# Designed miniproteins, single chains, continued (4): the designs that were tried, part 79

Each design is a single chain, and the fold is of that chain. pLDDT is the mean over its residues in the fold that is shown.

## One batch from the design tools (miniprotein)

Design m14727
Fold by ESMFold2-Fast:
Structure m14727 (fold): chain A 70 residues (1-70)
Amino acid sequence: DDAALRALFARYDRDGDGRLSYVEAGELLLSLGFEQSRERGDLIDEVDTDGDGYLDWDEFRRLMARLREL
């Protein structure tokens, strides 16, 4: 559900800049049951293709798609 993903993204985008910081993305993954810091970092790094330390909407969608395969 695209609307549910948009709502989840907006919930963790605390400053409303249209991106999730590494900390915000990590907190989101922790809330989904990913308790190992290395696992969270590896998942984020897999989708953060520009390496700027933020996840935009496209990177976030790839992260959510990846989690469905686990």
Scores: mean pLDDT 76

Design m14728
Fold by ESMFold2-Fast:
Structure m14728 (fold): chain A 107 residues (1-107)
Amino acid sequence: SVDELKEELIRLVEEATRLVEEAMRHLGYPQSKIDLFREEMQERIEEIRNAGDSDEDLDKALEVAGQLLGSLELVLREFEADPRAPQALVDRLRALIDRIRALVRQF
């Protein structure tokens, strides 16, 4: 169902957000930047959660999911450019982004 797809999407995005926070802490990002990233991700998660069941509302939720993916991809590129970033963490984030993209295509 659409509700099951939304719940799975939110679950994966929340998992990716937690992984990014862990990576940012490991890499010595200021707490203010970590908090800002979390707040931006949570705002978009709430937009998806509160989206209605109409085709128009689902299209808007998918657009928001695209914005979330864009934010995660930017952070992934930053981590890939940092030689201090643990490869296992980078690989796990990439796998989560790929899973989110695959799920978005199912709507």
Scores: mean pLDDT 86

Design m14729
Fold by ESMFold2-Fast:
Structure m14729 (fold): chain A 85 residues (1-85)
Amino acid sequence: MLEKAHEHLGKAQELLKQGRLEEAVGPLIEAAELISSLPEIPDHLREVPVQAYELAAKGYELRGDYEKAKEYREKAEKLRKELGL
């Protein structure tokens, strides 16, 4: 479970380093969903799902997909509240 999340996060980070935010959207969402679904989120990963959803929303906005951008911003805000961030 956690290994799969790190795999997606690593892929997203590599794409982000290359300025390829639109292509990072998929890996960012996968990492966020896997980490946020853990029964216990490690402290060093607690902010990662929120940040990943925010970046995914920006990626959708760059694609002109404002509906999905809004959806992932709302997911990030809800998760931030649930995690007490």
Scores: mean pLDDT 82

Design m14730
Fold by ESMFold2-Fast:
Structure m14730 (fold): chain A 61 residues (1-61)
Amino acid sequence: SEVEKLLIEAAKRIMEAKTREEVDEIYDQFLKDLEKHLTPEQVERVRESLRRFAEQKLAEK
């Protein structure tokens, strides 16, 4: 699905990001794209998942 493609691309970009600023930019753009395909409730769920994913990536650096 398009949502799955967007999620995979966002996750990949977050993993490749080197700074918090890059992660925040990727995160914001992804959520804006995602709101066109998902309900606000689903978007919030994805937001929480990506937040944890980004935190884990930054903690390992």
Scores: mean pLDDT 74

Design m14731
Fold by ESMFold2-Fast:
Structure m14731 (fold): chain A 87 residues (1-87)
Amino acid sequence: SSTVIDERVISGSTPLEEALALAREFYARAVAEGADALELTSTGPDGSESRLGLDLADPRALELLEAFVRRALDGGASRITLRALRN
């Protein structure tokens, strides 16, 4: 079973470049802390949720994280939740 070792919430009102900086910082800390995966959740303006799991062994994990954040904010997400998981 995976354990959540870190969590960050990014408000949907956060400017894109600031949100990306926060996501990059979270990614760097997750890798440093030995996380195996990230769980990404965005909450739409209607309360709908989108979820994505990222394997940190994937060399494109950071690019996929940034793409998720961009898509969520472009879609009017009210909140983005980032979780770092370790088995």
Scores: mean pLDDT 90

Design m14732
Fold by ESMFold2-Fast:
Structure m14732 (fold): chain A 70 residues (1-70)
Amino acid sequence: ERERLLELAREYAEETGAQEAVAEAAVEILLGDEKGAREILRKAWPNATEVELEVGMHEARELAEEIRRR
């Protein structure tokens, strides 16, 4: 299940030019774990500001919504 969601998220990320970390974060959002999504982005971007992290979270939520709208 998580593997299949990650595959779909990666496909959508490739279409939009989003980073792999955003795809992984989107899967955690789909599974109801927004904290896990933030942790993925923080690990991928350890020097990111909170503002940059929120931009990444916004992108991850948009990707999750696109997958949900199938």
Scores: mean pLDDT 78

Design m14733
Fold by ESMFold2-Fast:
Structure m14733 (fold): chain A 75 residues (1-75)
Amino acid sequence: SAQELADALRPLIGKPVSEAIAKAQELGARLVLERGITDDSVVTGVFPAGDRLVVITTENPDGTQGFAVFEVPEE
């Protein structure tokens, strides 16, 4: 579920976004949208959005904000 994915990703707050993406993919989630993310982006928050989507928020070293959206499998 989105809540289970969010709970699995929440310990990665303060870590590189690449670690959160890798963990989400290990758990079968698909990256469906990203904005403002670079190789240097750090996870700042993790939020379930309904039953199937998890949003992570990120911050770049220059202070710009980004986000990524992951979709959990239907089954």
Scores: mean pLDDT 85

Design m14734
Fold by ESMFold2-Fast:
Structure m14734 (fold): chain A 90 residues (1-90)
Amino acid sequence: SEEEKTKKAVELLQEGARKLKEFAEDPSATLDDLIELNKEMAERARELGDEELAKIFEVGYYLLLYEKTKDEEYKKKAEELAKELAKSAE
């Protein structure tokens, strides 16, 4: 149901946010760990059928890849995806 889908999406987002905050506050956490976390969360969101939530985690994934590589292509992908999300959210 839509309610169950929303509940699972909120739970996944809360888990993702908690882990991202924890990693951001832990100087021993690696950038690669954050990249993998965002990738896994995007995959889990997509499995739930929540494409918008998947895109939110994909923005994080590309921004972290940009931070690691300094390749502006990743920054551009993140910005394009974030723009799509902003349009969907109004």
Scores: mean pLDDT 78

Design m14735
Fold by ESMFold2-Fast:
Structure m14735 (fold): chain A 58 residues (1-58)
Amino acid sequence: SAAGQAGYQAGYETGLNGGSIEESARKGQDAALQAGGTAELGYTSGILGGMEGRRERE
């Protein structure tokens, strides 16, 4: 979904820039809600994105 993609992307950028998984989840929630999705979708997508972003940073 567009909202899930927005949450994932926000989490990914946060993790890539050195943010925590918790910060990635929060940013993912905000992005998913802005895209018309749910906070729960954004939380999950943000965590997944944040984990990937942090791995790329390593």
Scores: mean pLDDT 85

Design m14736
Fold by ESMFold2-Fast:
Structure m14736 (fold): chain A 94 residues (1-94)
Amino acid sequence: MLTVEVTVEKTEKGYKATAKVTIENPRPDQKIFIYIGPKDKALYLKKEVPAQPEVTVESEISKDKKFKARAVVIDEKTGQVLASAEAEAEYKED
């Protein structure tokens, strides 16, 4: 199972998102590509790593308070997409 969780925090200069990507039973011959950015703008590839149980990435600071993250697991030998997950979050004051 592949899951993505996004949390947005307020900074003095704007908003920043953190994406936590979790993979159940990652395999050595798999790569994970993680994209993060403001929801209504182009997502940026933030990290390309071997598949592993947990990966965390942070966005750039943005004036937009809504963010989206996408994780894609790819087989290194075939280039086949094995799993994909997305999550969105918006900054809310409690």
Scores: mean pLDDT 81

Design m14737
Fold by ESMFold2-Fast:
Structure m14737 (fold): chain A 65 residues (1-65)
Amino acid sequence: GARETLDALAARYGVPRAVVDALVAAARAGDNEKVREITEALMRDYGLSEDEADAIGTAAALVAQ
């Protein structure tokens, strides 16, 4: 399911579960500012490319539904 895809991507890219859980919570709350902050942190602090950060963001949005 969507959560399993998100967890697999997080493991692949070395993103902690707490960070992806925060992204899901922000998306579920409609907090676009927090979603942007976490997405920028994925690239800056975890070294994800724009495409990799987008993949995690898309998976998190599907979990948030």
Scores: mean pLDDT 87

Design m14738
Fold by ESMFold2-Fast:
Structure m14738 (fold): chain A 98 residues (1-98)
Amino acid sequence: MSPEVLRALMEAGAYLLGAAVYHVLGDSEGTARYLERAIEALEEALRAAGDDEEALREVLSLARAVEELARESGHPRGPELAERAREIAERAEARLAA
């Protein structure tokens, strides 16, 4: 895995953890903000991953977790964020299937 992919995955994981903390605290606005940042980091990781199967599996796993939390967030942007995460997961899965 390249250093660029690893950094983007670490950023995505950190933002997802932050979103989960805000969700537990009942802060839907904080949850949505951190999920948006996680999605941006996952898009970067997916672009940098190329054909790295380990990187693509990590992107898929994190994107699915982001989708789930976005659906549970209660924020008006939840459906949009969940759809964006699902599209990332589908792109990672398609590249793994190739």
Scores: mean pLDDT 90

Design m14739
Fold by ESMFold2-Fast:
Structure m14739 (fold): chain A 75 residues (1-75)
Amino acid sequence: TRDAVAELYLAQGAYWLRKGKEALKNGDYETAIKYFEKAIEAFRNAITVASGDLRREAQRLLEEAEKYLKEAKEK
């Protein structure tokens, strides 16, 4: 189903978001940027196929990933 595909993209995005946060905590800003960009791509893909509450969740996670990307770029 579309929702199952959205959940897979959300899981991919969450994985990269966690990896980005780990890299950011370790001071590896270039690696953090790459991982946050991967998370953003996954969450954008989730938004294209998700509906209702899943789409709103994907939008919130996208905003979170974009904030972390901005933080990593400003270091």
Scores: mean pLDDT 89

Design m14740
Fold by ESMFold2-Fast:
Structure m14740 (fold): chain A 65 residues (1-65)
Amino acid sequence: SEEEERRRRLAVLKAFQAFEDGNKDEAIKILTEEGLLTEEQFKSIKDLSDLAVAIAKARQEKEKK
């Protein structure tokens, strides 16, 4: 639903802000609770660019049926 999409979009933005603020624990918590990334996938992320690519791939995989 549109409400679910909005919630997920806001969660992604919040995770990005937490990562930028150096709060990696909060970012991983948000992303794992939303089912976008696993803890293992997050460990391979070095910067915001890597995070953006990982999230984009996860979202694309969820769109494929």
Scores: mean pLDDT 76

Design m14741
Fold by ESMFold2-Fast:
Structure m14741 (fold): chain A 65 residues (1-65)
Amino acid sequence: GAEEAGEAGAKAGKEALEAGQSAEQAGRVTRDALDRAIKEEKLDEEEILKATKLAVQGVLEAMGL
């Protein structure tokens, strides 16, 4: 669901940051992972918004924000 998609996106972004990639690169991998999860789980518009919010929040937390 939305939570799993959001966590997948956040995880990808966090791993990119831990690997020394820029915030822009982390954002790109987060978006790619989120897009894959959205397509595989066939999320509706509300679920896409929730997943996006969770992914962004997770990446911001990894940046200490």
Scores: mean pLDDT 82

Design m14742
Fold by ESMFold2-Fast:
Structure m14742 (fold): chain A 85 residues (1-85)
Amino acid sequence: VPPTLKLLTSGKIPEELMKKAPTPGVNQSVVLLQVGDKLVPAILTGGDTPNTAKVKNLETGEVIEGTVEVIVTDTETTLILTPTK
């Protein structure tokens, strides 16, 4: 089973990270990708099919493609990305 990746799409992205991120285009959003205990800026792009997306890690340039699930907690909304590769 491929490991899942946690994306934070709600809540306040730190201003320093937003200043370094490019302006998102249509069907794109700036998100925080959780890599271990570290949050890194990433670009989330909608996929061609429902519940699919591409995430580009802005530190490494790695692109991860997969399916997304939305999890709502009492403090935040989180996307869970399951890689397809």
Scores: mean pLDDT 64

Design m14743
Fold by ESMFold2-Fast:
Structure m14743 (fold): chain A 120 residues (1-120)
Amino acid sequence: SPASKIKDEKTRIAAAAYNVIGLLILGYEPSDEDIKLVKDNADLLEKLFNTDIVNEESEETQLYVALSVALVMLSEGYSPEEVIEILKRKFPKLSEEKIEEIVKKAKEIIEKKSLEVLKE
């Protein structure tokens, strides 16, 4: 798993959650290693996703949580503009440029996979 190579524990956990969420949204099976890391750290992940504690974490941890939120919201039918506004409120320490890059990346992941499925 790419997450297993990340040295910072909280960033590694956030990256594993991002991988699990992304793969499930795209219709793939996540790795057992990433699933275990998410399950073993469910309380921390709940705090990172549902409270302001994420704003006291490293920028890399914030980026993985923000990417996960963007993927979930876009998959649920929110517009990129709505997702940007929500991420600006949840991650006030991230620059507007980084938030726009996160939403663009999440949108490209969802759109690229949808096009690949339709062209098969």
Scores: mean pLDDT 82

Design m14744
Fold by ESMFold2-Fast:
Structure m14744 (fold): chain A 87 residues (1-87)
Amino acid sequence: SALDELKALLEELLSLTPEEWRETARRLADRFLEAVAAGDLATAERLFDQLLMLGGWAAVERNDEARLARLQELGRRIAALLAEMKA
């Protein structure tokens, strides 16, 4: 299902988040999934943006181009799934 795919993508995104922010990212991911399930797409999009910001922090700080590229790919896939759910 789209929700199962979202959960898998979020778990990978969390693995790319710095250890010190992982608890915060986990809470944001849980709220994001709750918002998606409730059909609150405005809240889901806001939480998604916050998740990308946290993940991007590690890549930028550590000059990790491969991590940044993977975060961007995950972000595009999550955005595509949200668009499918909106349709």
Scores: mean pLDDT 77

Design m14745
Fold by ESMFold2-Fast:
Structure m14745 (fold): chain A 57 residues (1-57)
Amino acid sequence: GKLLELAKQYVKEYLERFNGDETRAIMGATMELMKEYPELSFHEALDLAIEAYKELK
């Protein structure tokens, strides 16, 4: 879906920024999603970022 594709983009960008640090990339993507979509809870944004990371493997 649209949010998952956006989450994948943020995860990729943060993986590059933090030299493949998965935790920092997931947390960075989570914060970016919450900034773009303030209606998302931290838990919802985190779940999207984790799923995006899994699908990029």
Scores: mean pLDDT 86

Design m14746
Fold by ESMFold2-Fast:
Structure m14746 (fold): chain A 76 residues (1-76)
Amino acid sequence: MMKEFEKKVIEELQKEFHLSEELARELIRKAYEIDPDMKAESEEEFASLIFRALSKLQEDSEEFTERVIAEIRKAL
């Protein structure tokens, strides 16, 4: 497990999408649910997993998806 890599992704999500640290952390947790072995070997692959998790959350967890969208919209 690379804590440095996870921290960098959280910081990028906060900066680029204006997500709270809590929501960024939840997105990372959901990405692990999609790939529990976490076989992402690059930052780009990891970002793709996070976006796939967000897409699935639209179907499985409307409340969480609405929270993420609200944070993004607030920043626009």
Scores: mean pLDDT 64

Design m14747
Fold by ESMFold2-Fast:
Structure m14747 (fold): chain A 78 residues (1-78)
Amino acid sequence: SSEQERLVREIERQTERIIRNIQKAKEEGDEFMIEMEVGVWEVYLSVTRLTGEKLGLDPQVIEEEIERAKKRVDKVVK
């Protein structure tokens, strides 16, 4: 659906934003900000799941996109 396509694009946009923020914090040696950005990311994933559920979107598609995004963020955190 168009709403599903929109949510997938928003997941990608927020994933790239979080990756940039974590990379900047790592370059600055700011461990506090790395943990804050990880926290923001975890809250965003929860909001994304709830939004998909409320819109009646396919939970399998949403979870697959979330898992892809989590793998990308995990690589930057490590």
Scores: mean pLDDT 87

Design m14748
Fold by ESMFold2-Fast:
Structure m14748 (fold): chain A 109 residues (1-109)
Amino acid sequence: SPQEALDQAYDLLKKLEKEGKIPRAFEEPPEYIRQAAELVTPLLKDLEKNREAILAFFERMFKELSRRVLSDFLSLLPPEIYPVAAEAAERVGDTETAAELRKQYEGLF
């Protein structure tokens, strides 16, 4: 289910954070980040139906994960995620990250 895929992605990213395996500059994303992106990417084919679940997932991510792990994860996802991730960042009070994500999305067009 969409929720099971999002929960698995969260567990992988949270495990990476707990293990302290934050990617260094110029390293490829860790395998956990790639696996999490593979779990989430199919849900973006039906973004409107999965929107609230994805929004809640990103709200959880912005509260608990480092910006480096989030940045690497977002870089592996289709651009359509950026407006939803920005809304999630605003909902948790991270207005700077929300503005950065919107600017990045605008730069793609």
Scores: mean pLDDT 78

Design m14749
Fold by ESMFold2-Fast:
Structure m14749 (fold): chain A 91 residues (1-91)
Amino acid sequence: FQKALDELMKRAGVSRKKASELAKKMRDDTLQRLSEQWPQTAQQFQKQLSNRTKKAKNLSMMFAILHDVEGVPVAKAVGRILRLIGDELDS
């Protein structure tokens, strides 16, 4: 996961700090939207975020770079992340 994230950051021209900020903004925006319409769902989402692993954090950063920086549609971004992880595991 770390190697895939590092390669994606270099390709997109973003720092780890920037990637982390983008991932945090995506989480905060999602939580705000849920809180406005479904407060109970927002509490569940927040509880799950507190238990996130390092792998899940790296996945969120990779998704944020592909979607927000490179403009990749959600479905294609997921596919690209799976490929990058596969390549890292094979290395």
Scores: mean pLDDT 68

Design m14750
Fold by ESMFold2-Fast:
Structure m14750 (fold): chain A 77 residues (1-77)
Amino acid sequence: MDELAELLARLREAVDAKDIVGALRTARDLLRLAIREGRVPEVLREISRIFGGEAPKLSPAEAEELARQAIAYIEAQ
């Protein structure tokens, strides 16, 4: 819990600072940890909230697949 909360706070700080590279790296680390802990839908909802967007209703399997695709995309940059 503490590690996810710390990474979420770091993501918010990076977004507020307009640090695109820091935000992408933190989002990648958040999604990797979320997959490991089986908390992908919760983490995607929190990320969406930080960006001011609406989180789509995804099944746990759909959320994990989306997270894996997002990680791959971020790592390709």
Scores: mean pLDDT 76

Design m14751
Fold by ESMFold2-Fast:
Structure m14751 (fold): chain A 81 residues (1-81)
Amino acid sequence: MKLSEEEIEFAVEIFDKNDGVITEKDFDELVKRLPLSEEEIEKLRKAMKENNGKITYDELKKVLPELYEQINEYRLKKIGE
């Protein structure tokens, strides 16, 4: 799935405000704003449950590698600005 720059920026902001973690409180906002499939949402919910209500970049990379790659590319691009 190809995300817009605005959608990627939103995901990065969620991770950055929580020192590299998405919490249960942020999960609902992420799901509402990103064009994730039902299968991708289910994978994230399962990862969140198995990791005590938190998901890191490493966990995101395992469950949604395409989303992780888009976020990582955006972060690297921002460092160059």
Scores: mean pLDDT 77

Design m14752
Fold by ESMFold2-Fast:
Structure m14752 (fold): chain A 96 residues (1-96)
Amino acid sequence: MKARKKYVAKLRIDADFASDEEREELIEEIRRAAKEAGVEKVEITVHPDGSIEVTLTSDTKETTERAVREIARLAAKRGARFTVVGPPEEVVEYEE
């Protein structure tokens, strides 16, 4: 089997959004920033408390760190609390 290294970062964003539309705008900005940084996969979950969880997967640590920094800036612009669950973790994926 062929092994590939991937880097995964998990983020939590908590803010008092004035509307659902404001939350959706931030989610779209996050998706755009991750795509521009070269992130392979973006998973976004909105929790019942309104907090946003973002999971980023990319081929390099540098790409993941760049996406994290841009997302942190977007959260700060909205006055949101930004939490990194930890530094980007190296994971190994197996494929044929």
Scores: mean pLDDT 75

Design m14753
Fold by ESMFold2-Fast:
Structure m14753 (fold): chain A 74 residues (1-74)
Amino acid sequence: MTPEEIEKIKQETLEILQQISEMARQLFGLDQDKGMQVMGQASQAGQLLGQDPLEGLKLAQKALEEAQKLLAEL
């Protein structure tokens, strides 16, 4: 994987993490425990981004899907 590809993955992951942060804020207003859960998942994805960018991206995508599901159910 090239440095350019890694940078693109990091940018995409950061965009997803920003979306998760907005959704978590909405979740905190509806269910504080679920808001905390989503923020915890986003934090783990962000930490992995520095070590394994692809794994960080995959976790961020999973956290985004979970946040969307939780917001739809609440």
Scores: mean pLDDT 81

Design m14754
Fold by ESMFold2-Fast:
Structure m14754 (fold): chain A 70 residues (1-70)
Amino acid sequence: SLAEEIGEKTRKRGLEAVETLPPEEAGKAVGEAAREGVEEAAKILSDKEAQEALKLAGEAGAEANRLAGE
């Protein structure tokens, strides 16, 4: 679904940032990816689909932050 695609895209961007950037820049990049995912979902998804996309994006951000903390 579109919600799953937005969430997965945000997750991949966050993980790439953690792997390639210094920790401080990785944190900023993860935050930017999550914000852009939320903005994209809000513009083009219905309320229900937007809620699903936000859940996936939140999970992606949490996972990327855990990796950045390692």
Scores: mean pLDDT 70

Design m14755
Fold by ESMFold2-Fast:
Structure m14755 (fold): chain A 99 residues (1-99)
Amino acid sequence: DLDAQLELLRELLERYHSYNVVAQAVLNLTVELLDEEQLELLREMIKRNYRGFRSSSDPEDIAATLEQLRAAIARTTLTPEQQALLDEALALLEEERNR
């Protein structure tokens, strides 16, 4: 069930180009690190931004998603290893956005 939901989400991101490739990679990594409640929050953030991108081409929606994701992660107890991987992935996405 979860794997099927993640696959569908990945297909939607690829098909509609709502996020860049780095954002998609970060989402894949973070989803594997999140519990059920955090995953549900992430889905809600993605749905909200998906609607925005459908109606707008403003890349600021990606920045808003990243900020909300960071806030959600800050409220989560992660292992040091998981936190390091997530920080690295977010840094790569931030670099891609600024380039």
Scores: mean pLDDT 52

Design m14756
Fold by ESMFold2-Fast:
Structure m14756 (fold): chain A 68 residues (1-68)
Amino acid sequence: MVTGAELRKMSAEEIAEFIREELGLEARASSGPVDDAVLVEENGKLVGFFLVSRQASRLAEYLNRQRE
């Protein structure tokens, strides 16, 4: 399982790559003025949006649920 502490050490692009490779979901990184984000998309629709530094624990919980 992935933890929020582990995700905080990763770049948004590394997290997006992990989501694509491990979960087979459409994911991409986006740089922003406040924080970098990971966006999860399905058929061009945004289904998940996570600010890496502020929402790392929420993202980790989301990813761990998707593996089950």
Scores: mean pLDDT 74

Design m14757
Fold by ESMFold2-Fast:
Structure m14757 (fold): chain A 102 residues (1-102)
Amino acid sequence: LKEEAIELIKEVIRKLEEMGADPSLIESAKKVLEEVENEENENKLKGYKLLAEAYLKGLELYKKLEKAKTEEERKKIEEEGEKFVEEKKPEAEELEKKIKEE
C-alpha cells in the first residue's frame, strides 16, 4: 500500500517534469511525496493512493485533450473525466470520514 502510493506519486512528479509543468506545482507534488513517506495510517495511505491515481488520470486526459481534433472528441474526454470522479467519489468520501474518526 505505502510503496504503491509512493510509486504513483513519483510517477505524477515524473510526468509533470516531462511536460514542463510549473516548478511550484512540481514542488507541491514533492511535498505530498514526503508526507506519504512519513505516513503510517492505512486510511491516509489509501487516500494518497486514490489522489495520485486521480491526478494521473487528469494528466492522461489533459494529453488527450491537447491532441483532440474535434469538439466531439473533447466532449468524450471531459465525460470520461467526470465519470472517473463520480465513480471514485464514494471511496474518497468513505476514506475522508474514516480519517476524521481516527
Scores: mean pLDDT 74

Design m14758
Fold by ESMFold2-Fast:
Structure m14758 (fold): chain A 90 residues (1-90)
Amino acid sequence: MSLEELKKLLEENAELMLELAAQAPAAVAELREAAAASTSPRIRALLERLAALIEELAAAIKAKDYEKAAALLLEILRLQAEIARLEAAE
């Protein structure tokens, strides 16, 4: 999936994206709790970064900045994959 394809999908689903953005504070709180509970400094730092990216994504969606939202979503997916790999290995 390209950045341009993802941007178009977000624009076409703008109302659904706003509903998901409204739930972002709960997701951010859960991630920060997970970061605080982590014994791995590396995993903790990645979870804190993920929380910050989700906050930025919610703000971009509310601003209707779908190009920025698409870029942030790709970074979030890459970071989630990295965290999953580290947790599975350690």
Scores: mean pLDDT 84

Design m14759
Fold by ESMFold2-Fast:
Structure m14759 (fold): chain A 82 residues (1-82)
Amino acid sequence: SKIKKLQEIRNKLIEELKKLGASPAVITIAELGFAEMISAKSVEEARKIAQELLDKLREKGASPEVIEVAQKAADEIIKLIE
């Protein structure tokens, strides 16, 4: 049930990024980064993955709206892993 909820957060995020017109590169980074975050063995590992993911999204030119939605999804995943 916990894994299913984490996967639902990831799937919802990817659909929202598509609606915001995020580039294929941004979507791929988000898909891989959130899969890695869901597989994290600790809250500390998940936070590190989230920070690295958000930095990569900014580097690839993700809009402020894309960053905000990704940050909210990351916070929700971290809260569930906690």
Scores: mean pLDDT 85

Design m14760
Fold by ESMFold2-Fast:
Structure m14760 (fold): chain A 66 residues (1-66)
Amino acid sequence: MEEVFVPKEAIPALVKALNAGLKAGLTPEQVRAMVEEALAPIVDPETARRYADFAAQVHAEVTALA
């Protein structure tokens, strides 16, 4: 089975960006950009983009349900 690999160093940056996005009422696109920027120096560009997309999706779902 394929597991999602999240480096220990990436977790705090991802959580910080998600919390900031939710608190500020940002759009999914803005959250995606924040996460991608935060992860770019920590993970590969493709991985950063995938996590950013996932974070934006979670943000969109939470915002749509609220």
Scores: mean pLDDT 69

Design m14761
Fold by ESMFold2-Fast:
Structure m14761 (fold): chain A 107 residues (1-107)
Amino acid sequence: KKLPLAKLNSILDGIDSGLDDAQRRAEELISEGRRLKELGPGSQSRLDQVIEELQRLRRKLQAIEEYLRKQAELYKDNPEIVKKLEQLAQRAQELKDEIDKAIKELQ
């Protein structure tokens, strides 16, 4: 179902802010995960928690990317909105790729 442009823009502004917060959180978790891995076996439980938090963040980013790409199809006749949707989807994808790389490094 196609949303009014004002409502869509409000949601996209929220996603933009949410992606900034997600990036900061990912950087914090990746840094902590690397620190815990260097400390060795006594930190394994906390390292596992960090990996689980990164996996949860990755799932949220996947849902955001899927939402944005679906909206881009609905608004395909509006190039300005499509460009904004695609830019946000690309940011979500890039952050997911960074998280996936970090999870692999921490395991």
Scores: mean pLDDT 89

